Designed miniproteins, single chains, continued (3). Designs and how they scored, part 33

Each design is a single chain, and the fold is of that chain. pLDDT is the mean over its residues in the fold that is shown.

## One batch from the design tools (miniprotein)

Design m9114
Fold by ESMFold2-Fast:
Structure m9114 (fold): chain A 105 residues (1-105)
Amino acid sequence: DVKKKLEEIKKIVEEIIELEKKYEELDEEEKKKAEKEIEELIKRANKLVEEVADAFDKDPSLREEYRQEILEVQMKIAELGILVAKKEKDEETKKKLEEALKAAK
């Protein structure tokens, strides 16, 4: 069922977004757990995306039928992408600060 798979992908992306939002407030051990959970969620989402893509290749009319669900998934992926890009910028800034402190001693 393509609709159920698209809904599941959307839910997985929402879970990743919530983990990423909480990530900045986590301690070092909790961050490692969150990273592993995010990796497993990404793996599961990728498998579902491959299954949906295979279904669309077999019946292209399904892309038109599920246009709205596809758009919703695309929008959630875009939201996650923006959040991850912001997080990477913050982590890069922190790494530069740590390197400067290490060089100054």
Scores: mean pLDDT 77

Design m9115
Fold by ESMFold2-Fast:
Structure m9115 (fold): chain A 66 residues (1-66)
Amino acid sequence: SARSKEIAEVAENKDDREKVIAYLQKYFGVSEEEAEKILDGDEAVEREVLERLRPRWEEERRRREE
């Protein structure tokens, strides 16, 4: 999948890996462990996190715009 390939490229670069982990923790509220699994290409964790965050993020943004 396109996402898995993109994540794999980031994971190979240690500096980018740490930055992405920090961003996921700050903006999405995921744990460091979850962020690492996503970067390692764990589709199950990635899907669970996205499914959980997507409706919450959309709802929160909608509330902010009001």
Scores: mean pLDDT 67

Design m9116
Fold by ESMFold2-Fast:
Structure m9116 (fold): chain A 74 residues (1-74)
Amino acid sequence: SRIDRAASFLLAVVRLRQRHPDAPVEALVALIAAYKEQLGLSDEELEEAAARAKETLSPAEAAVLDELMARYLA
């Protein structure tokens, strides 16, 4: 589903930040926004994708995703 694809993408973005901790958070938020637009997701569907991604993530990785989502929704 589109939500499962988005969840996999969010996992990749979190792991990209872990590999490149000096990467600007704004650039990662922009990637999330672009991918959401490409898939035609609503904000609610993106939040569902984030919840699914968190099932796979460690608590530390989930905190990174929460920061990215909070910045996106601001």
Scores: mean pLDDT 84

Design m9117
Fold by ESMFold2-Fast:
Structure m9117 (fold): chain A 73 residues (1-73)
Amino acid sequence: KRQEALDEIAKLIGDAFRKAAEILGVTESEAVRLAAEYYTGKVPEEFKEQAKKAYEILDEANERARKLGREAS
């Protein structure tokens, strides 16, 4: 059960990185960087909406991953 939950969490996080990258038109690693910059308020105004969407996708995936971890415990 735990291994299955970990695999599902990894897929969720990976899918979120890919979606964020697609929305921002950048690589997965750049999407993570931009989401972090949005959280710290460093993203330029013209990119704030895209960065906010990327952050929300990653944040939702993290929340779902945490829930899956609890259910598998």
Scores: mean pLDDT 72

Design m9118
Fold by ESMFold2-Fast:
Structure m9118 (fold): chain A 88 residues (1-88)
Amino acid sequence: DNSKLIEQLEKYRARAEELLRRGDYREAYEVGMEGLMLALRNSEDREVILHAIGTILRAMGYAFLGDYREAAEVALEGIREVIDLLRK
């Protein structure tokens, strides 16, 4: 259910935040993307799915350009927004 998914996403959020704080931008991006992919695979909510897809594509764009800090920040913000959507 949404409660279990939210709990899992909060763990990904916390890990990505810690990695970002330490300057491990690429790993923070990878962890953030894992969280977004988890939300995409486990949610049936259209708004969550569309938001996760849009965020994944934007984060991947920054990563493609080598901007892993921006990629990680986008992915982390996306997880926070997905959690907020799942709580509604």
Scores: mean pLDDT 90

Design m9119
Fold by ESMFold2-Fast:
Structure m9119 (fold): chain A 57 residues (1-57)
Amino acid sequence: MESLTAATNKILELRKEYNLSDEQVREIGRLALEHYVNGDSPEKIIEAMEEKAKKLL
């Protein structure tokens, strides 16, 4: 739960920084959840989310 909270806070930050659409936010959220389920560290989850947001520009 706590690592998911960090990921949720990061997605809201990325939404503001990159002016992401609701669909783009959902896609990043899905990616974060996939990495979380795969057992990746919170740091790795955040890194994957940032890279995905950059690719959506």
Scores: mean pLDDT 77

Design m9120
Fold by ESMFold2-Fast:
Structure m9120 (fold): chain A 75 residues (1-75)
Amino acid sequence: SADDVVSQIDRLVQQAESQLNQAKSIQQVDDIFAQTNAQFNALMAQTPADKILHAVGLAIRLIGAATQKLLELRR
């Protein structure tokens, strides 16, 4: 259902943010983001039109978290 897909996207992003907070290297951030992006794309294929902007908002939030972590790890 639409509610199930939205719930799965919410959980995926929350788990990815938690993993990013624990990341200690640029490579770990890249790996987490790549794997999460693949799972996110699969869920987006199932997302109804009226929920697309909600999912996009979560994607922007995840990109922000990954970017912040990369900036923290930059030497």
Scores: mean pLDDT 84

Design m9121
Fold by ESMFold2-Fast:
Structure m9121 (fold): chain A 83 residues (1-83)
Amino acid sequence: VEEEVYKLIKEAVKQGKKTPGEILVFAIRKAEEEGNEEVLELLRHYLTVDRDKAFELTYKAAKEVGDEEAIKEIEKLRNAPKL
């Protein structure tokens, strides 16, 4: 499940998604199209509850893809005020 989630996150970065929110929303849409409920639930959990894991996985994917713009945007949002 976690490997499948990460593959979708990495695909989102390759498709030009730049923020954790955009990356996770793209991955969620792909999981819905594939009918993979376990992957879908885990992605929704990262988007809504587990902010730290969302940043960890999207940052790792951006680094592996080499998308400097995505890396910069993710770091900027990670350091932004929560409220």
Scores: mean pLDDT 79

Design m9122
Fold by ESMFold2-Fast:
Structure m9122 (fold): chain A 98 residues (1-98)
Amino acid sequence: MELTEKAKELAKKGDYKGALEQLKKLAEESLVKKVDSKDIAEAAIAALEAMAKAGDVEGALEVIKETNKASEVVKIPSKDVARMVGLALRTVGNALDE
């Protein structure tokens, strides 16, 4: 909850590394308490949207890696995973324009 809110705030500020750190903490918390998979997906998507606009390929790849790792702990819907992958591909396209 708090971690998801903080991840979204950091993503809006363009601090994708901070958003990623909150995502990782949220996934780890899901081991000891019930965390809604939607909260993880929303935080990841927000971070990826910010990275796509910035053309930050490295950041997008890190979010994908963390999201895949989190899916071992929390069942993230396939459609949300697909959307995240799509945003990562868009990030690559934006970076190629630089």
Scores: mean pLDDT 71

Design m9123
Fold by ESMFold2-Fast:
Structure m9123 (fold): chain A 61 residues (1-61)
Amino acid sequence: APIPAALREHQLLIVETAYQEGYLDEAQKQQLIALLEAGQIPLSPAELARLIREGVVPAAP
Protein backbone atom coordinates (compact mmCIF):
# COMPACT_ATOMS: atom_id res chain seq x y z
CA ALA A 1 0.00 0.00 0.00
CA PRO A 2 1.23 3.56 -0.60
CA ILE A 3 2.65 5.28 2.45
CA PRO A 4 1.46 8.72 3.65
CA ALA A 5 3.83 11.62 2.95
CA ALA A 6 4.33 12.26 6.68
CA LEU A 7 5.34 8.63 7.27
CA ARG A 8 7.71 8.76 4.30
CA GLU A 9 9.35 11.92 5.71
CA HIS A 10 9.73 10.16 9.07
CA GLN A 11 11.30 7.13 7.36
CA LEU A 12 13.82 9.42 5.62
CA LEU A 13 14.76 10.92 8.99
CA ILE A 14 15.29 7.42 10.42
CA VAL A 15 17.54 6.54 7.46
CA GLU A 16 19.58 9.74 7.83
CA THR A 17 19.92 9.24 11.59
CA ALA A 18 21.00 5.60 11.21
CA TYR A 19 23.55 6.64 8.58
CA GLN A 20 24.97 9.41 10.80
CA GLU A 21 25.20 6.97 13.75
CA GLY A 22 27.02 4.40 11.61
CA TYR A 23 24.27 1.76 11.54
CA LEU A 24 24.14 2.07 7.73
CA ASP A 25 26.89 2.49 5.17
CA GLU A 26 26.38 4.66 2.07
CA ALA A 27 25.25 1.75 -0.13
CA GLN A 28 22.63 0.62 2.42
CA LYS A 29 21.43 4.22 2.76
CA GLN A 30 21.02 4.45 -1.03
CA GLN A 31 19.12 1.14 -1.13
CA LEU A 32 16.69 2.27 1.57
CA ILE A 33 16.12 5.63 -0.13
CA ALA A 34 15.42 3.79 -3.40
CA LEU A 35 12.82 1.64 -1.60
CA LEU A 36 11.17 4.77 -0.20
CA GLU A 37 11.10 6.33 -3.69
CA ALA A 38 9.40 3.13 -4.91
CA GLY A 39 6.69 3.64 -2.25
CA GLN A 40 7.78 0.82 0.04
CA ILE A 41 8.16 0.95 3.83
CA PRO A 42 11.71 -0.27 4.54
CA LEU A 43 12.07 1.06 8.10
CA SER A 44 8.97 0.29 10.09
CA PRO A 45 9.86 -0.35 13.76
CA ALA A 46 9.80 -4.09 13.01
CA GLU A 47 12.11 -3.73 10.00
CA LEU A 48 14.53 -1.53 11.96
CA ALA A 49 14.62 -4.15 14.73
CA ARG A 50 15.24 -6.82 12.09
CA LEU A 51 18.14 -4.86 10.53
CA ILE A 52 19.74 -4.40 13.95
CA ARG A 53 19.25 -8.09 14.80
CA GLU A 54 20.71 -9.23 11.46
CA GLY A 55 23.70 -6.94 11.95
CA VAL A 56 23.68 -3.82 9.80
CA VAL A 57 27.44 -4.11 9.34
CA PRO A 58 29.58 -5.21 6.39
CA ALA A 59 30.06 -8.95 6.25
CA ALA A 60 33.60 -10.14 6.86
CA PRO A 61 35.37 -11.01 3.58
Scores: mean pLDDT 62

Design m9124
Fold by ESMFold2-Fast:
Structure m9124 (fold): chain A 78 residues (1-78)
Amino acid sequence: SMENLKGLVEYLLKQDPGLSREQAEEIASLLIKGSELLQQGNREEAIEQFQRALELARRSGSPFAIEVAENALKYIQK
């Protein structure tokens, strides 16, 4: 939901104050989409969304977002 997106954006900004709002919104959107795809059984598409989130998090220098995306990928790719 939009409420979940807003909550994750505010949480990311709290953990990583160096993130712009635009960066936090894009990372949060990719993480939520990945989670939704995983719940639907679309594992390969979920991996793609989490990889995109990880790449953006690394480029923005967000340690917390990097950890979240890496943990999601590690959990999926046993």
Scores: mean pLDDT 84

Design m9125
Fold by ESMFold2-Fast:
Structure m9125 (fold): chain A 93 residues (1-93)
Amino acid sequence: SPSTELLNTIEELLEKLKTSSSLLEKKELLLEIDIGLGVLAIRSALEMLSETDLERLKRISKQLNELSQNEKDSVISKRLLKLSEDAEILASK
């Protein structure tokens, strides 16, 4: 489904984010993840996400939260935390 494809993209961006050492690259990846979650939120308002997709969102939320806790840059850390919260809210609907 298009939602599953969006989740695949978000997970790939998250893997890139884990290995990134560039502040600029992290900001660009965070923007792409934010856009992806926003599109997924709009889609979830039109159609119910599958249980598999909801479990994937819960894992994405946990990974974003863990990245936030380990991030030295306060701006990036706060953005990671917000995206974690956005993913958790989406998974709880």
Scores: mean pLDDT 87

Design m9126
Fold by ESMFold2-Fast:
Structure m9126 (fold): chain A 80 residues (1-80)
Amino acid sequence: SQADIDAINRQTADQLKQAKTREEMRQIVQDWLKQLESLGLTSRDQKNAALTRLAGILAEQGMPEEKIVEVVEIFAEEVA
């Protein structure tokens, strides 16, 4: 459901803001992707749409652009 996706994205954003290393961020992204798949978001397009929303939340919450770029790069590696 949309409420479940929104909750997962908010929780993931909070975890990413606390992450101090690229490895911690990768583990968070991997867990996030598994949660999205459990909700039926299995296609690349659905995962990309979820990433766009997550990146928007991170930006709204004041995460530096360089960290958001790092999240996007990790996502691209994990879905390849």
Scores: mean pLDDT 87

Design m9127
Fold by ESMFold2-Fast:
Structure m9127 (fold): chain A 86 residues (1-86)
Amino acid sequence: AEEEVNALMRKGHEAVGDLEFQKEKVREALLILGLDEENAERIAEGELTPELKEELLRRAEEVLGLKTEFSETDAAGEEVPVTRAE
C-alpha cells in the first residue's frame, strides 16, 4: 500500500491550503449577508451560535452543490428544466 501512502501524504499537504481558502469564502459570505467583520472572524475561529450554525450550514450546502435543484430554462434550449439521456 505504498501508493496509497504517497497519495495520503499529498492530500494532507493540500488539505492545509484548501482549509484557508474555504475559511475566506465563508467569511465573505457572512459579510455579504450583512454581518460585521467581528462576527465573521469569531465564527472563523470557532465561535458558533445555534442560529449562526444553521445559516452557515445552508450557505455551505449552496456553495458546495445544492445548486443542482436550480435549473435555468433556456429559450433556445428546452422547455424542461432537467433532462437525462438513457
Scores: mean pLDDT 55

Design m9128
Fold by ESMFold2-Fast:
Formats: structure tokens, sequence, C-alpha cells
Structure m9128 (fold): chain A 61 residues (1-61)
């Protein structure tokens, strides 16, 4: 399910960034919102969001 995939992405991001799963969930939600809004410029300029974006892309590859 999409919910199961989302949970695995959150766990992966938490491990890659060495943050809590709670923080990783917030970061993933913020990146997904910014992606939907086309705000890639904001993601690129904010290191935690950029690292989260890169981790999501790496997971989906």
Amino acid sequence: SMEKIRKEIIKYVAKELNVSEEMAEILVENVEKLKKEGRYDFIEKNLPLKETYEAIEKFLK
C-alpha cells in the first residue's frame, strides 16, 4: 500500500540523515508539499530539506 511505502521512506530518511522517525516524517511531508508547489528552489537552499529530497529519490531508484 502507499501507506506502507511512506513508512519505509520515513525509516530510510531517518537512517540516512541520522534523525528520529518523527523528524523524518516532518521533513518528508515538507519536501512533498514543496514538490507539489514546484518550490525546488526552496528545497535546494535548505540543507535538511535537500538531503531529505535526495534520500527520497535514492530510495525510489
Scores: mean pLDDT 87

Design m9129
Fold by ESMFold2-Fast:
Structure m9129 (fold): chain A 109 residues (1-109)
Amino acid sequence: MTDLEYFQLLLDLKTLRDEIVRKLEGIIAAHPELADEFRAFLERSEKLFDEMEKAIRNQDYDKAISIAKELKEEYERLAARTPPDVAAVLKEIIEGIDYLIERLEKVKK
């Protein structure tokens, strides 16, 4: 992997993380009844992104992929139990995580 590809991966991670925060805060604002659950989920998501960034910086891409897959599964479970409008936003997040996983799998070789 080139230095440029490495820095682009870190930028993509930050961009996805920032977008997830904006999307979840939007859900909290639109659905006050879900606010406590989604704040707890946002805190969990942020912790997993911190662990994923640390893994990437340590060049432990297998660990980063494992964390990304765990995060994806948690979003899929959340989407399955939320209203359709909320589930649609979570689907966009899941698609972003899938793209990140694909990129991590390509760069680890």
Scores: mean pLDDT 86

Design m9130
Fold by ESMFold2-Fast:
Structure m9130 (fold): chain A 85 residues (1-85)
Amino acid sequence: GEVGGKAVGEGFLEGGREHPGGSRDYAGEWAEKRVKEAGASDTGASGGGSGAGAGHGEANPGSTTVTPESGEAGAKGGIEGGKAA
C-alpha cells in the first residue's frame, strides 16, 4: 500500500496537469468506482483513501505537507491514470 499511495498521488498530479478540469472529473468518477469495489478487499480501499499517508506517513501521519485532501485527490487521479489505456 505504501508505494501505491505515492503512485496514486503522482497520477492525480499528472492527470490534473494535462486536463485540470476534465481529467479530474473523469478520474473522480472512475476512481470512486474502483475504490468502492476495491473496498470489498479492504486493502484496496485503504490504498485509495489513505495510500499517501499509510506507508510513508505511518511514523508521522499528517506531520508532512500531505493532507487527507491530497491523498484523496491523488487516489482518484492515480487509479484513473492506471486505466488511461
Scores: mean pLDDT 46

Design m9131
Fold by ESMFold2-Fast:
Structure m9131 (fold): chain A 92 residues (1-92)
Amino acid sequence: SLRDAIDGGTREAERAIKEGKPTLAVALANTVLHVGKTLHHLGRYEEAAEAAGRAAELLKKAIDLLGDNASQRQKDDLKDAEDLYRISREAA
């Protein structure tokens, strides 16, 4: 299910962060973000907000680990997650 994908993706991203693999954590967080976008398109706004919020938290942690090595694309991914969270919360 999409909810199981959020939980599984979040756990794997948190593991990547703990193992010092911020690039892998970004990729996994973006998978959670894409699930959130799908939920938003389906009108499942509360679940979309949860997915987007988790993705934003994971991206913030990964970007913090990358520091000055964080790319503009990764920072834009974080903004996308924060925007989806806001829009989905307002629609719920």
Scores: mean pLDDT 89

Design m9132
Fold by ESMFold2-Fast:
Structure m9132 (fold): chain A 90 residues (1-90)
Amino acid sequence: SMKEKIEKLKKKLEEMIEKIKAGEELPAEYAKPILEAARLRDKELLELLEEIRKLSPNETMRLSLDYILAPSEEERQKILEEMRKKRAEL
């Protein structure tokens, strides 16, 4: 069950990477599998999330992934400050 869930999320994240490489904007439906993958803290899923973060042309998406992947409250707070700055520029 858990292994099947990880494999499904892995495939979904790989599909997201291909969409980003194709210049497509990720639909809102992809937020849920991103959060699920982050919550599992699985090494392979976290590596795929990091690739999505690096490949994303959208600064807001990168900051959101930095926040989700942050290992500590201190780093999370630093990312929130960056998100606040970027939002003020919009």
Scores: mean pLDDT 74

Design m9133
Fold by ESMFold2-Fast:
Structure m9133 (fold): chain A 107 residues (1-107)
Amino acid sequence: MSVEEKLEEFIRRIYETLKEKNILSSLELRYLKENPEASDDEIEEKFIKEELELMKRLIDVEKQVQARTAPGAFSDEEIEERTVEEVMKERAEEFKKLLNVEIEMPK
């Protein structure tokens, strides 16, 4: 699975979990306020896009930290895979802590 596909799958699992528990993110509430005629699909697409952009930024920062703290310990590809996994785990734990929801990690 590509990094992008894995991130999109993880974000969809977050969205589905929040929807099933009737928890709306501030992003979804803001979008509905601005676009009251928006379909569920449009809200989902908006959430996925904005969360994907956020996670990509977090991954970039974490890559820089890992490259600086352990130079030469891992290949660039291993750093990328490890960074993606750590960012997803941190995000899942943050949702668990803030909203008391459990997000399943993609395989």
Scores: mean pLDDT 72

Design m9134
Fold by ESMFold2-Fast:
Structure m9134 (fold): chain A 74 residues (1-74)
Amino acid sequence: SAADDALLAAIIERALAVAEKEGPEAGLRVFVDELVRRFGWPEAKAAELLAAMLRDPEGWMADLRATLAALRAA
């Protein structure tokens, strides 16, 4: 929904802001924490995603930037 897209965009923007100040791993941790807190993701699923993200933090940061650009273009 438009509301879910707006929420996802806000979460990505916050994660990217943290990554700029504290590095990509810190940004990805914030992204995953917000998925649990605001989208109601199960903690186990979030932990599994975070583990995958931390194996390629720059690649996942690029994917988040691309997702945000797509959400803003819609």
Scores: mean pLDDT 87

Design m9135
Fold by ESMFold2-Fast:
Structure m9135 (fold): chain A 76 residues (1-76)
Amino acid sequence: MEAEKASEELLKAVEEGDIEKASEIAYEAATEATRKGDEEALKKILKTTSEATKKDPRMVAASISAIGGEVDARLE
């Protein structure tokens, strides 16, 4: 399972200031966690993107992407 790995990759993208990469990782990780029914993994991704937004307001894109990934997966 990739919850820890996804969180670490997201943190790296945030530290690098790579908004596009952070958003892509957040969307994919949230989608995957939701499809698997892994609520703990999903919660960790959402928390990581929320904390990233507090450090860099531009990372709100990653937070929105994580929410979008959850919603899209639940509607499939």
Scores: mean pLDDT 79

Design m9136
Fold by ESMFold2-Fast:
Structure m9136 (fold): chain A 71 residues (1-71)
Amino acid sequence: GLSSEEAREIAERLIAAGASVEAADKAATAVYLYSEGAASEGFIQAAIDYVRKSGGEKAGEVAREAAERAK
């Protein structure tokens, strides 16, 4: 699974890509849970969609790539 530092770095990248702090924190938490096997594919997809709505396509891609690397 991801470390707390790696999850924080994901949140920072999401904010830099245009996501709100709330959306970035929620998405980083979702990626962390996914890395631990505690989140379904549907849950991570919902988190990616949420951050895309918050920060646009670039933020959505940052979240998607983070989720793929967390597998």
Scores: mean pLDDT 83

Design m9137
Fold by ESMFold2-Fast:
Structure m9137 (fold): chain A 62 residues (1-62)
Amino acid sequence: DLREVALKILVAMDEAGLDSVTREQAIELASELYGLSEEEVLALFDHLGKEEVTRDDLLALL
């Protein structure tokens, strides 16, 4: 579920104090802290069609 992935990345960004993340940053933060796979993170970024996502991009999926 892309919404669950988006929520976990958003929480990780909030804890890290970040307003945006790249694919690489999102993989590092979300896999280490919330158990998301690289494939799940990449699927979200591919769905959004972006190399960097903002908090607003993720909130739009919730």
Scores: mean pLDDT 80

Design m9138
Fold by ESMFold2-Fast:
Structure m9138 (fold): chain A 82 residues (1-82)
Amino acid sequence: MVEEAIEAAREAAKDDPRLLEALEYGVEKLKDSPGGTELVARVLRAAAGIPDPEERRRLLLSAADAQLPRTAEVLREVAELL
């Protein structure tokens, strides 16, 4: 569920202030889109396991390419915060 995905992402990013800020930004921008919010949370949770910032941004951009335009735009903005 959306809330579970967000909480899991927050837990994974708890020691990384930039990831937490990026997560909260994406959640706020897509708050009217549960599917978009869940996707952003899942991608950022995966990114939290990647130590290289360039690979993290690449994951987010790759995820964006498969999404509807609004969700894609937010994922690209989130990638710029990393």
Scores: mean pLDDT 77

Design m9139
Fold by ESMFold2-Fast:
Structure m9139 (fold): chain A 94 residues (1-94)
Amino acid sequence: MVERVEVRDREEALRAAAEAAKKFVTEGKHVEIVDTGTGARLEVRNTRISPAQGKTELYVHRPGEPPQLLAEAIATLDGDKVKVEVREIPVRLA
């Protein structure tokens, strides 16, 4: 089942990407992120790097433009702990 998270701004979108990466690595879940503030179309792409590491990329889709990477979150399992590193790209949401 796809979990859906609603965000209203860039800061909420970055937090949602970090949580999506954690859930993907720990639970194998796909989290859909929806922007309800601007109505921008967001796309979540998950990549398994290793059994203990995954990458979640958050793309924004704008009319007339190719999809642009907004954020990259890398989640790494270390025993019972999950470390997440988020790289923000200074791209507009809408």
Scores: mean pLDDT 80

Design m9140
Fold by ESMFold2-Fast:
Structure m9140 (fold): chain A 92 residues (1-92)
Amino acid sequence: SSAELVKELEARYEEILKKREPSEEELELIRELEEEMKKAVEEAKKEKSTKPVEEMLEKLKEIKKEYEDKNPIVALAAERGILELEKFIEEL
């Protein structure tokens, strides 16, 4: 289930955070992603369309691919965002 996958990702994120703190640059990137996701969801609700969320999903998939070898914290944040937005589309 999507809920089980989210729990696994959150547990993995917590394990990384126990070993090292995120940098200011990592926190800023995550904040920017969360803000863009929030805007996409708000736009989708206003337009009654999944298109803004689908476009944000594409962007998150690209970010995950770019950062998976470079920065696991940013990659995990993108992966969590993908699961949240996929669940939002399913519930519409």
Scores: mean pLDDT 79

Design m9141
Fold by ESMFold2-Fast:
Parts: C-alpha cells; structure tokens; sequence
Structure m9141 (fold): chain A 92 residues (1-92)
C-alpha cells in the first residue's frame, strides 16, 4: 500500500520537474527537487520505482539549471540536484 502512494507522489513530482526543465524554469525545478527531498526523508523505505522517479527529478533540476541565465536560481537548482542525488544514494 505504501509503495503505491510513494509511486503516485513521485510520478507527480517527476512530471512537474520535466515540465519545469522543458521551459527552463530553474526555480520551479528546484522546488520540485526540494519537495522530493522532503518526501523521501519522511519515508522509512523507498520502492525502486520511486527512487527511479527521484533520479528523474534530480536530472531535470540539473537540466533546468543549465538553461537558467539567473545565477541565483541556477545555484539553487544545482544545490537541490546535489542534495537529492546524495539522498537517493543513502536510500538505495
């Protein structure tokens, strides 16, 4: 049961991150990565599918950062990417 809720939430966050990355919205991409971090930190166990979706969120935050001309928003998205990648490694 818990895995279904994790996958649903992570799928929603991943879709948001993909859309943000497509439009170069580093602020939105950073927020989706930050929300993913908060969600995963509250989970005792994370399904492989939810972790794969989280990797997708991280990658899209990185892509949005690369498209951003705002150095503050770019840095925020990169920091969110780095924090999320480390958390994913800890949850594997």
Amino acid sequence: MEEIWQEAEMTALLIGAIVASKYGDAEAAARYAERTIEFLEKQDKVSPAALDAARGVAENARKAAEKSTDPVLRQRALEAYERLEKLIEEKE
Scores: mean pLDDT 83

Design m9142
Fold by ESMFold2-Fast:
Order: structure tokens, then C-alpha cells, then sequence
Structure m9142 (fold): chain A 100 residues (1-100)
């Protein structure tokens, strides 16, 4: 295996690890908050997708938090086209990361 291939594999692993760490931090901060903005809900949805697609373990409390955030977003998406667009963007981004 060439040094270039080894470097590319390392950069991809570092990128995935950084995304997981950011997703964990978003979930941690949300657990500390009693209420969430639309931006917080979108961030939580994307974080949850990243963690799920990367096979990262979630606590029952984290799973319930993410399920609640998804439900709130689904309600908002019924009347808000910007929320629908942002949900789609989050799904595309999380799936692209999982394809790496």
C-alpha cells in the first residue's frame, strides 16, 4: 500500500471521528436544555443520523431525546418548507459521511 493511500485512509478516519465528536457534543448539550429552537432540532436530527449511520452506541436517554426531536421536526415540516429543506440537507450530509 502506498503512503498516499495510507494518508487518505487516515484523513477519512479523522473526518469521521471529528463528525462523531461534534454529533456527541450536540446531543450532550441538548440533554442539558429544557427547550430547543428549530436550529437545535435540525442539529439534533443530523447528529442522531450521523451517530446511527456510524454505528455509534446511544444511551436510552439519548435515543428518547433524538426520537422526540425527530417528532417535533416532523410536525414543523408539515407547514414550514424551510424545515423540510433543512431535514433533507441533514439526511444527505449524514448519508454522504457514511458512504466515506
Amino acid sequence: MSQQIQRLQQLLQESRQQSIEVAREIVRRALERPTWTVDDLIDLYQAGLILELQGEPLTPEERELLRRAQRELEELAKTDPDVRRRILGAEIAARLLAAL
Scores: mean pLDDT 81

Design m9143
Fold by ESMFold2-Fast:
Structure m9143 (fold): chain A 58 residues (1-58)
Amino acid sequence: SKLERLTQYLKEKYGLSEEEARYIAQIAIEFARGLKLPDSMLEPLADMFADAYLKYDK
């Protein structure tokens, strides 16, 4: 599924836990769905949300 693929991408790229990666992946997917963005935007959106999460998690 899109969710599992994006979750693995985030775990591998950012070293996030399963729960953190899944949460960010769900946000990216729902955001893309709401705006009717193509699946090619899922990884860029996930990168944006992961970067924000890691910067402001202090």
Scores: mean pLDDT 84

Design m9144
Fold by ESMFold2-Fast:
Structure m9144 (fold): chain A 84 residues (1-84)
Amino acid sequence: NRKYYEGYALGLLLLGEPEEKIIEQLIKAGYSEEVARKLYRSNKAGLAPWLQGDPKRFAEVLAASPTVPEEVREGIRAALEEAG
């Protein structure tokens, strides 16, 4: 499930997990390594304001938000359970 692994990768990024672990989840989502690394860099840059605050709390809010797709929320929850 692409959206699940995208959510998992986002959760790992917000929790400060290593780049290689995040890239692994994006490859499981169906991205090539080249695209996964571009997505990692652009998302890390785009999320910089939230990463400078309370990124774990932001991940918790996203995981509980009804406006976030369920599969993405499941992925974020899995990241919180394994790395939070």
Scores: mean pLDDT 84

Design m9145
Fold by ESMFold2-Fast:
Structure m9145 (fold): chain A 102 residues (1-102)
Amino acid sequence: DLPLSEEQRARAEEAARLLEEAARLAEADPSTPKIVADALREAARLAREARTLRDLILAEAAATMALMAAFISNAPEEVLRAAEEAVRLLAEAEREALAAKR
């Protein structure tokens, strides 16, 4: 498994911040189920703790599942946008890590 570069870790850390913000906004919305905020926080933890490409892939999968849960739960637009941007950053970090392998 490939170790992450400083740039890849920075993207994962930024994704973690966005997921934490999305979780905070989800918790503040009384119509959004608690499981959505919990899923966003778990995705943030995985992104923050990411050290390898495998960790990054797991973080992106968790963030994508949390985004889907937020979407089907009709979470506020700001929750969806923060989670979507986090997924994008994680996917970019994955592409960069994979490109460095070649």
Scores: mean pLDDT 88

Design m9146
Fold by ESMFold2-Fast:
Structure m9146 (fold): chain A 56 residues (1-56)
Amino acid sequence: SFEVRSAARFLKNLGIAETDEAAMAGGEAFVEALKTDSPQEALLKGIEAAREAEKK
Protein backbone atom coordinates (compact mmCIF):
# COMPACT_ATOMS: atom_id res chain seq x y z
CA SER A 1 0.00 0.00 0.00
CA PHE A 2 0.99 3.67 -0.28
CA GLU A 3 1.07 3.97 3.53
CA VAL A 4 3.48 1.04 3.94
CA ARG A 5 5.75 2.33 1.13
CA SER A 6 5.75 5.86 2.64
CA ALA A 7 6.61 4.47 6.11
CA ALA A 8 9.35 2.27 4.61
CA ARG A 9 10.85 5.28 2.77
CA PHE A 10 10.74 7.30 6.02
CA LEU A 11 12.61 4.57 7.96
CA LYS A 12 15.22 4.22 5.19
CA ASN A 13 15.72 8.02 4.97
CA LEU A 14 16.32 8.16 8.76
CA GLY A 15 18.99 5.44 8.46
CA ILE A 16 16.98 3.06 10.67
CA ALA A 17 16.68 0.54 7.81
CA GLU A 18 19.61 -0.09 5.44
CA THR A 19 17.82 -2.49 3.07
CA ASP A 20 14.50 -2.23 1.22
CA GLU A 21 13.43 -5.53 2.85
CA ALA A 22 14.03 -4.20 6.39
CA ALA A 23 12.39 -0.87 5.50
CA MET A 24 9.27 -2.66 4.20
CA ALA A 25 9.09 -4.89 7.31
CA GLY A 26 9.32 -1.79 9.51
CA GLY A 27 6.75 0.09 7.41
CA GLU A 28 4.27 -2.80 7.60
CA ALA A 29 4.68 -3.06 11.40
CA PHE A 30 4.32 0.73 11.80
CA VAL A 31 1.11 0.93 9.73
CA GLU A 32 -0.40 -2.11 11.52
CA ALA A 33 0.49 -0.72 14.99
CA LEU A 34 -0.93 2.71 14.04
CA LYS A 35 -4.43 1.11 13.98
CA THR A 36 -4.32 0.52 17.78
CA ASP A 37 -1.26 2.32 19.23
CA SER A 38 -0.09 5.93 19.57
CA PRO A 39 2.17 7.28 16.78
CA GLN A 40 5.18 7.06 19.13
CA GLU A 41 4.45 3.41 20.04
CA ALA A 42 3.78 2.54 16.38
CA LEU A 43 7.12 4.10 15.37
CA LEU A 44 8.95 2.07 18.04
CA LYS A 45 7.33 -1.15 16.75
CA GLY A 46 8.32 -0.21 13.18
CA ILE A 47 11.94 0.37 14.26
CA GLU A 48 11.99 -2.98 16.12
CA ALA A 49 10.57 -4.84 13.09
CA ALA A 50 13.14 -3.22 10.75
CA ARG A 51 16.01 -4.24 13.09
CA GLU A 52 14.70 -7.83 13.33
CA ALA A 53 14.39 -8.06 9.52
CA GLU A 54 18.07 -6.96 9.20
CA LYS A 55 19.10 -10.01 11.33
CA LYS A 56 17.47 -12.43 8.85
Scores: mean pLDDT 80

Design m9147
Fold by ESMFold2-Fast:
Structure m9147 (fold): chain A 89 residues (1-89)
Amino acid sequence: MPELSPEALEARRRIEEMLRKAGISTEDPMAQLVLAVAVTVVNRSGMPLEDVETFVARIIMKRRGFSQREAAELIGISPRTLRERLKRL
């Protein structure tokens, strides 16, 4: 049984919500891969959830052509906050 940390469970919830808001089905193989990788990274490496959300937003921006404003809406943060997070990656 996967013993997910509370942080990993929160990561899964937030990324599923981001994919839903972006119009990406969670049944999509790429969405499933992104979810699996993000949850694993939070659970095993202790990477901050905010950094994982930012990586997922960056992937959605590149694949869907979303602006920083649209990507920030997926997370529920300001475009300024997303821009500052993206600079750290």
Scores: mean pLDDT 77

Design m9148
Fold by ESMFold2-Fast:
Structure m9148 (fold): chain A 81 residues (1-81)
Amino acid sequence: SALRAAAEKLLTLSVEEAAERLIKAAESFGKPLSREKALAAARGIAASDVEGAVTILELLAKDLEIPAEQRDAFFATLAEL
């Protein structure tokens, strides 16, 4: 799934690289994500396994109010940046 691919990709990155990727992906969907919130999410992902990272990304997409029909595209963007 796009969500699992995004989680796996972010787990290979540093906290700062993951945060930057989260900001760029959110921006691509017209959703502002502060550096502070992006770093908090990136730190949570870095401390997690794949399943934990998946949960964090689902919660982030919900908090950013990404429409359900756009979430696969959002996660694919995270995996491909």
Scores: mean pLDDT 87

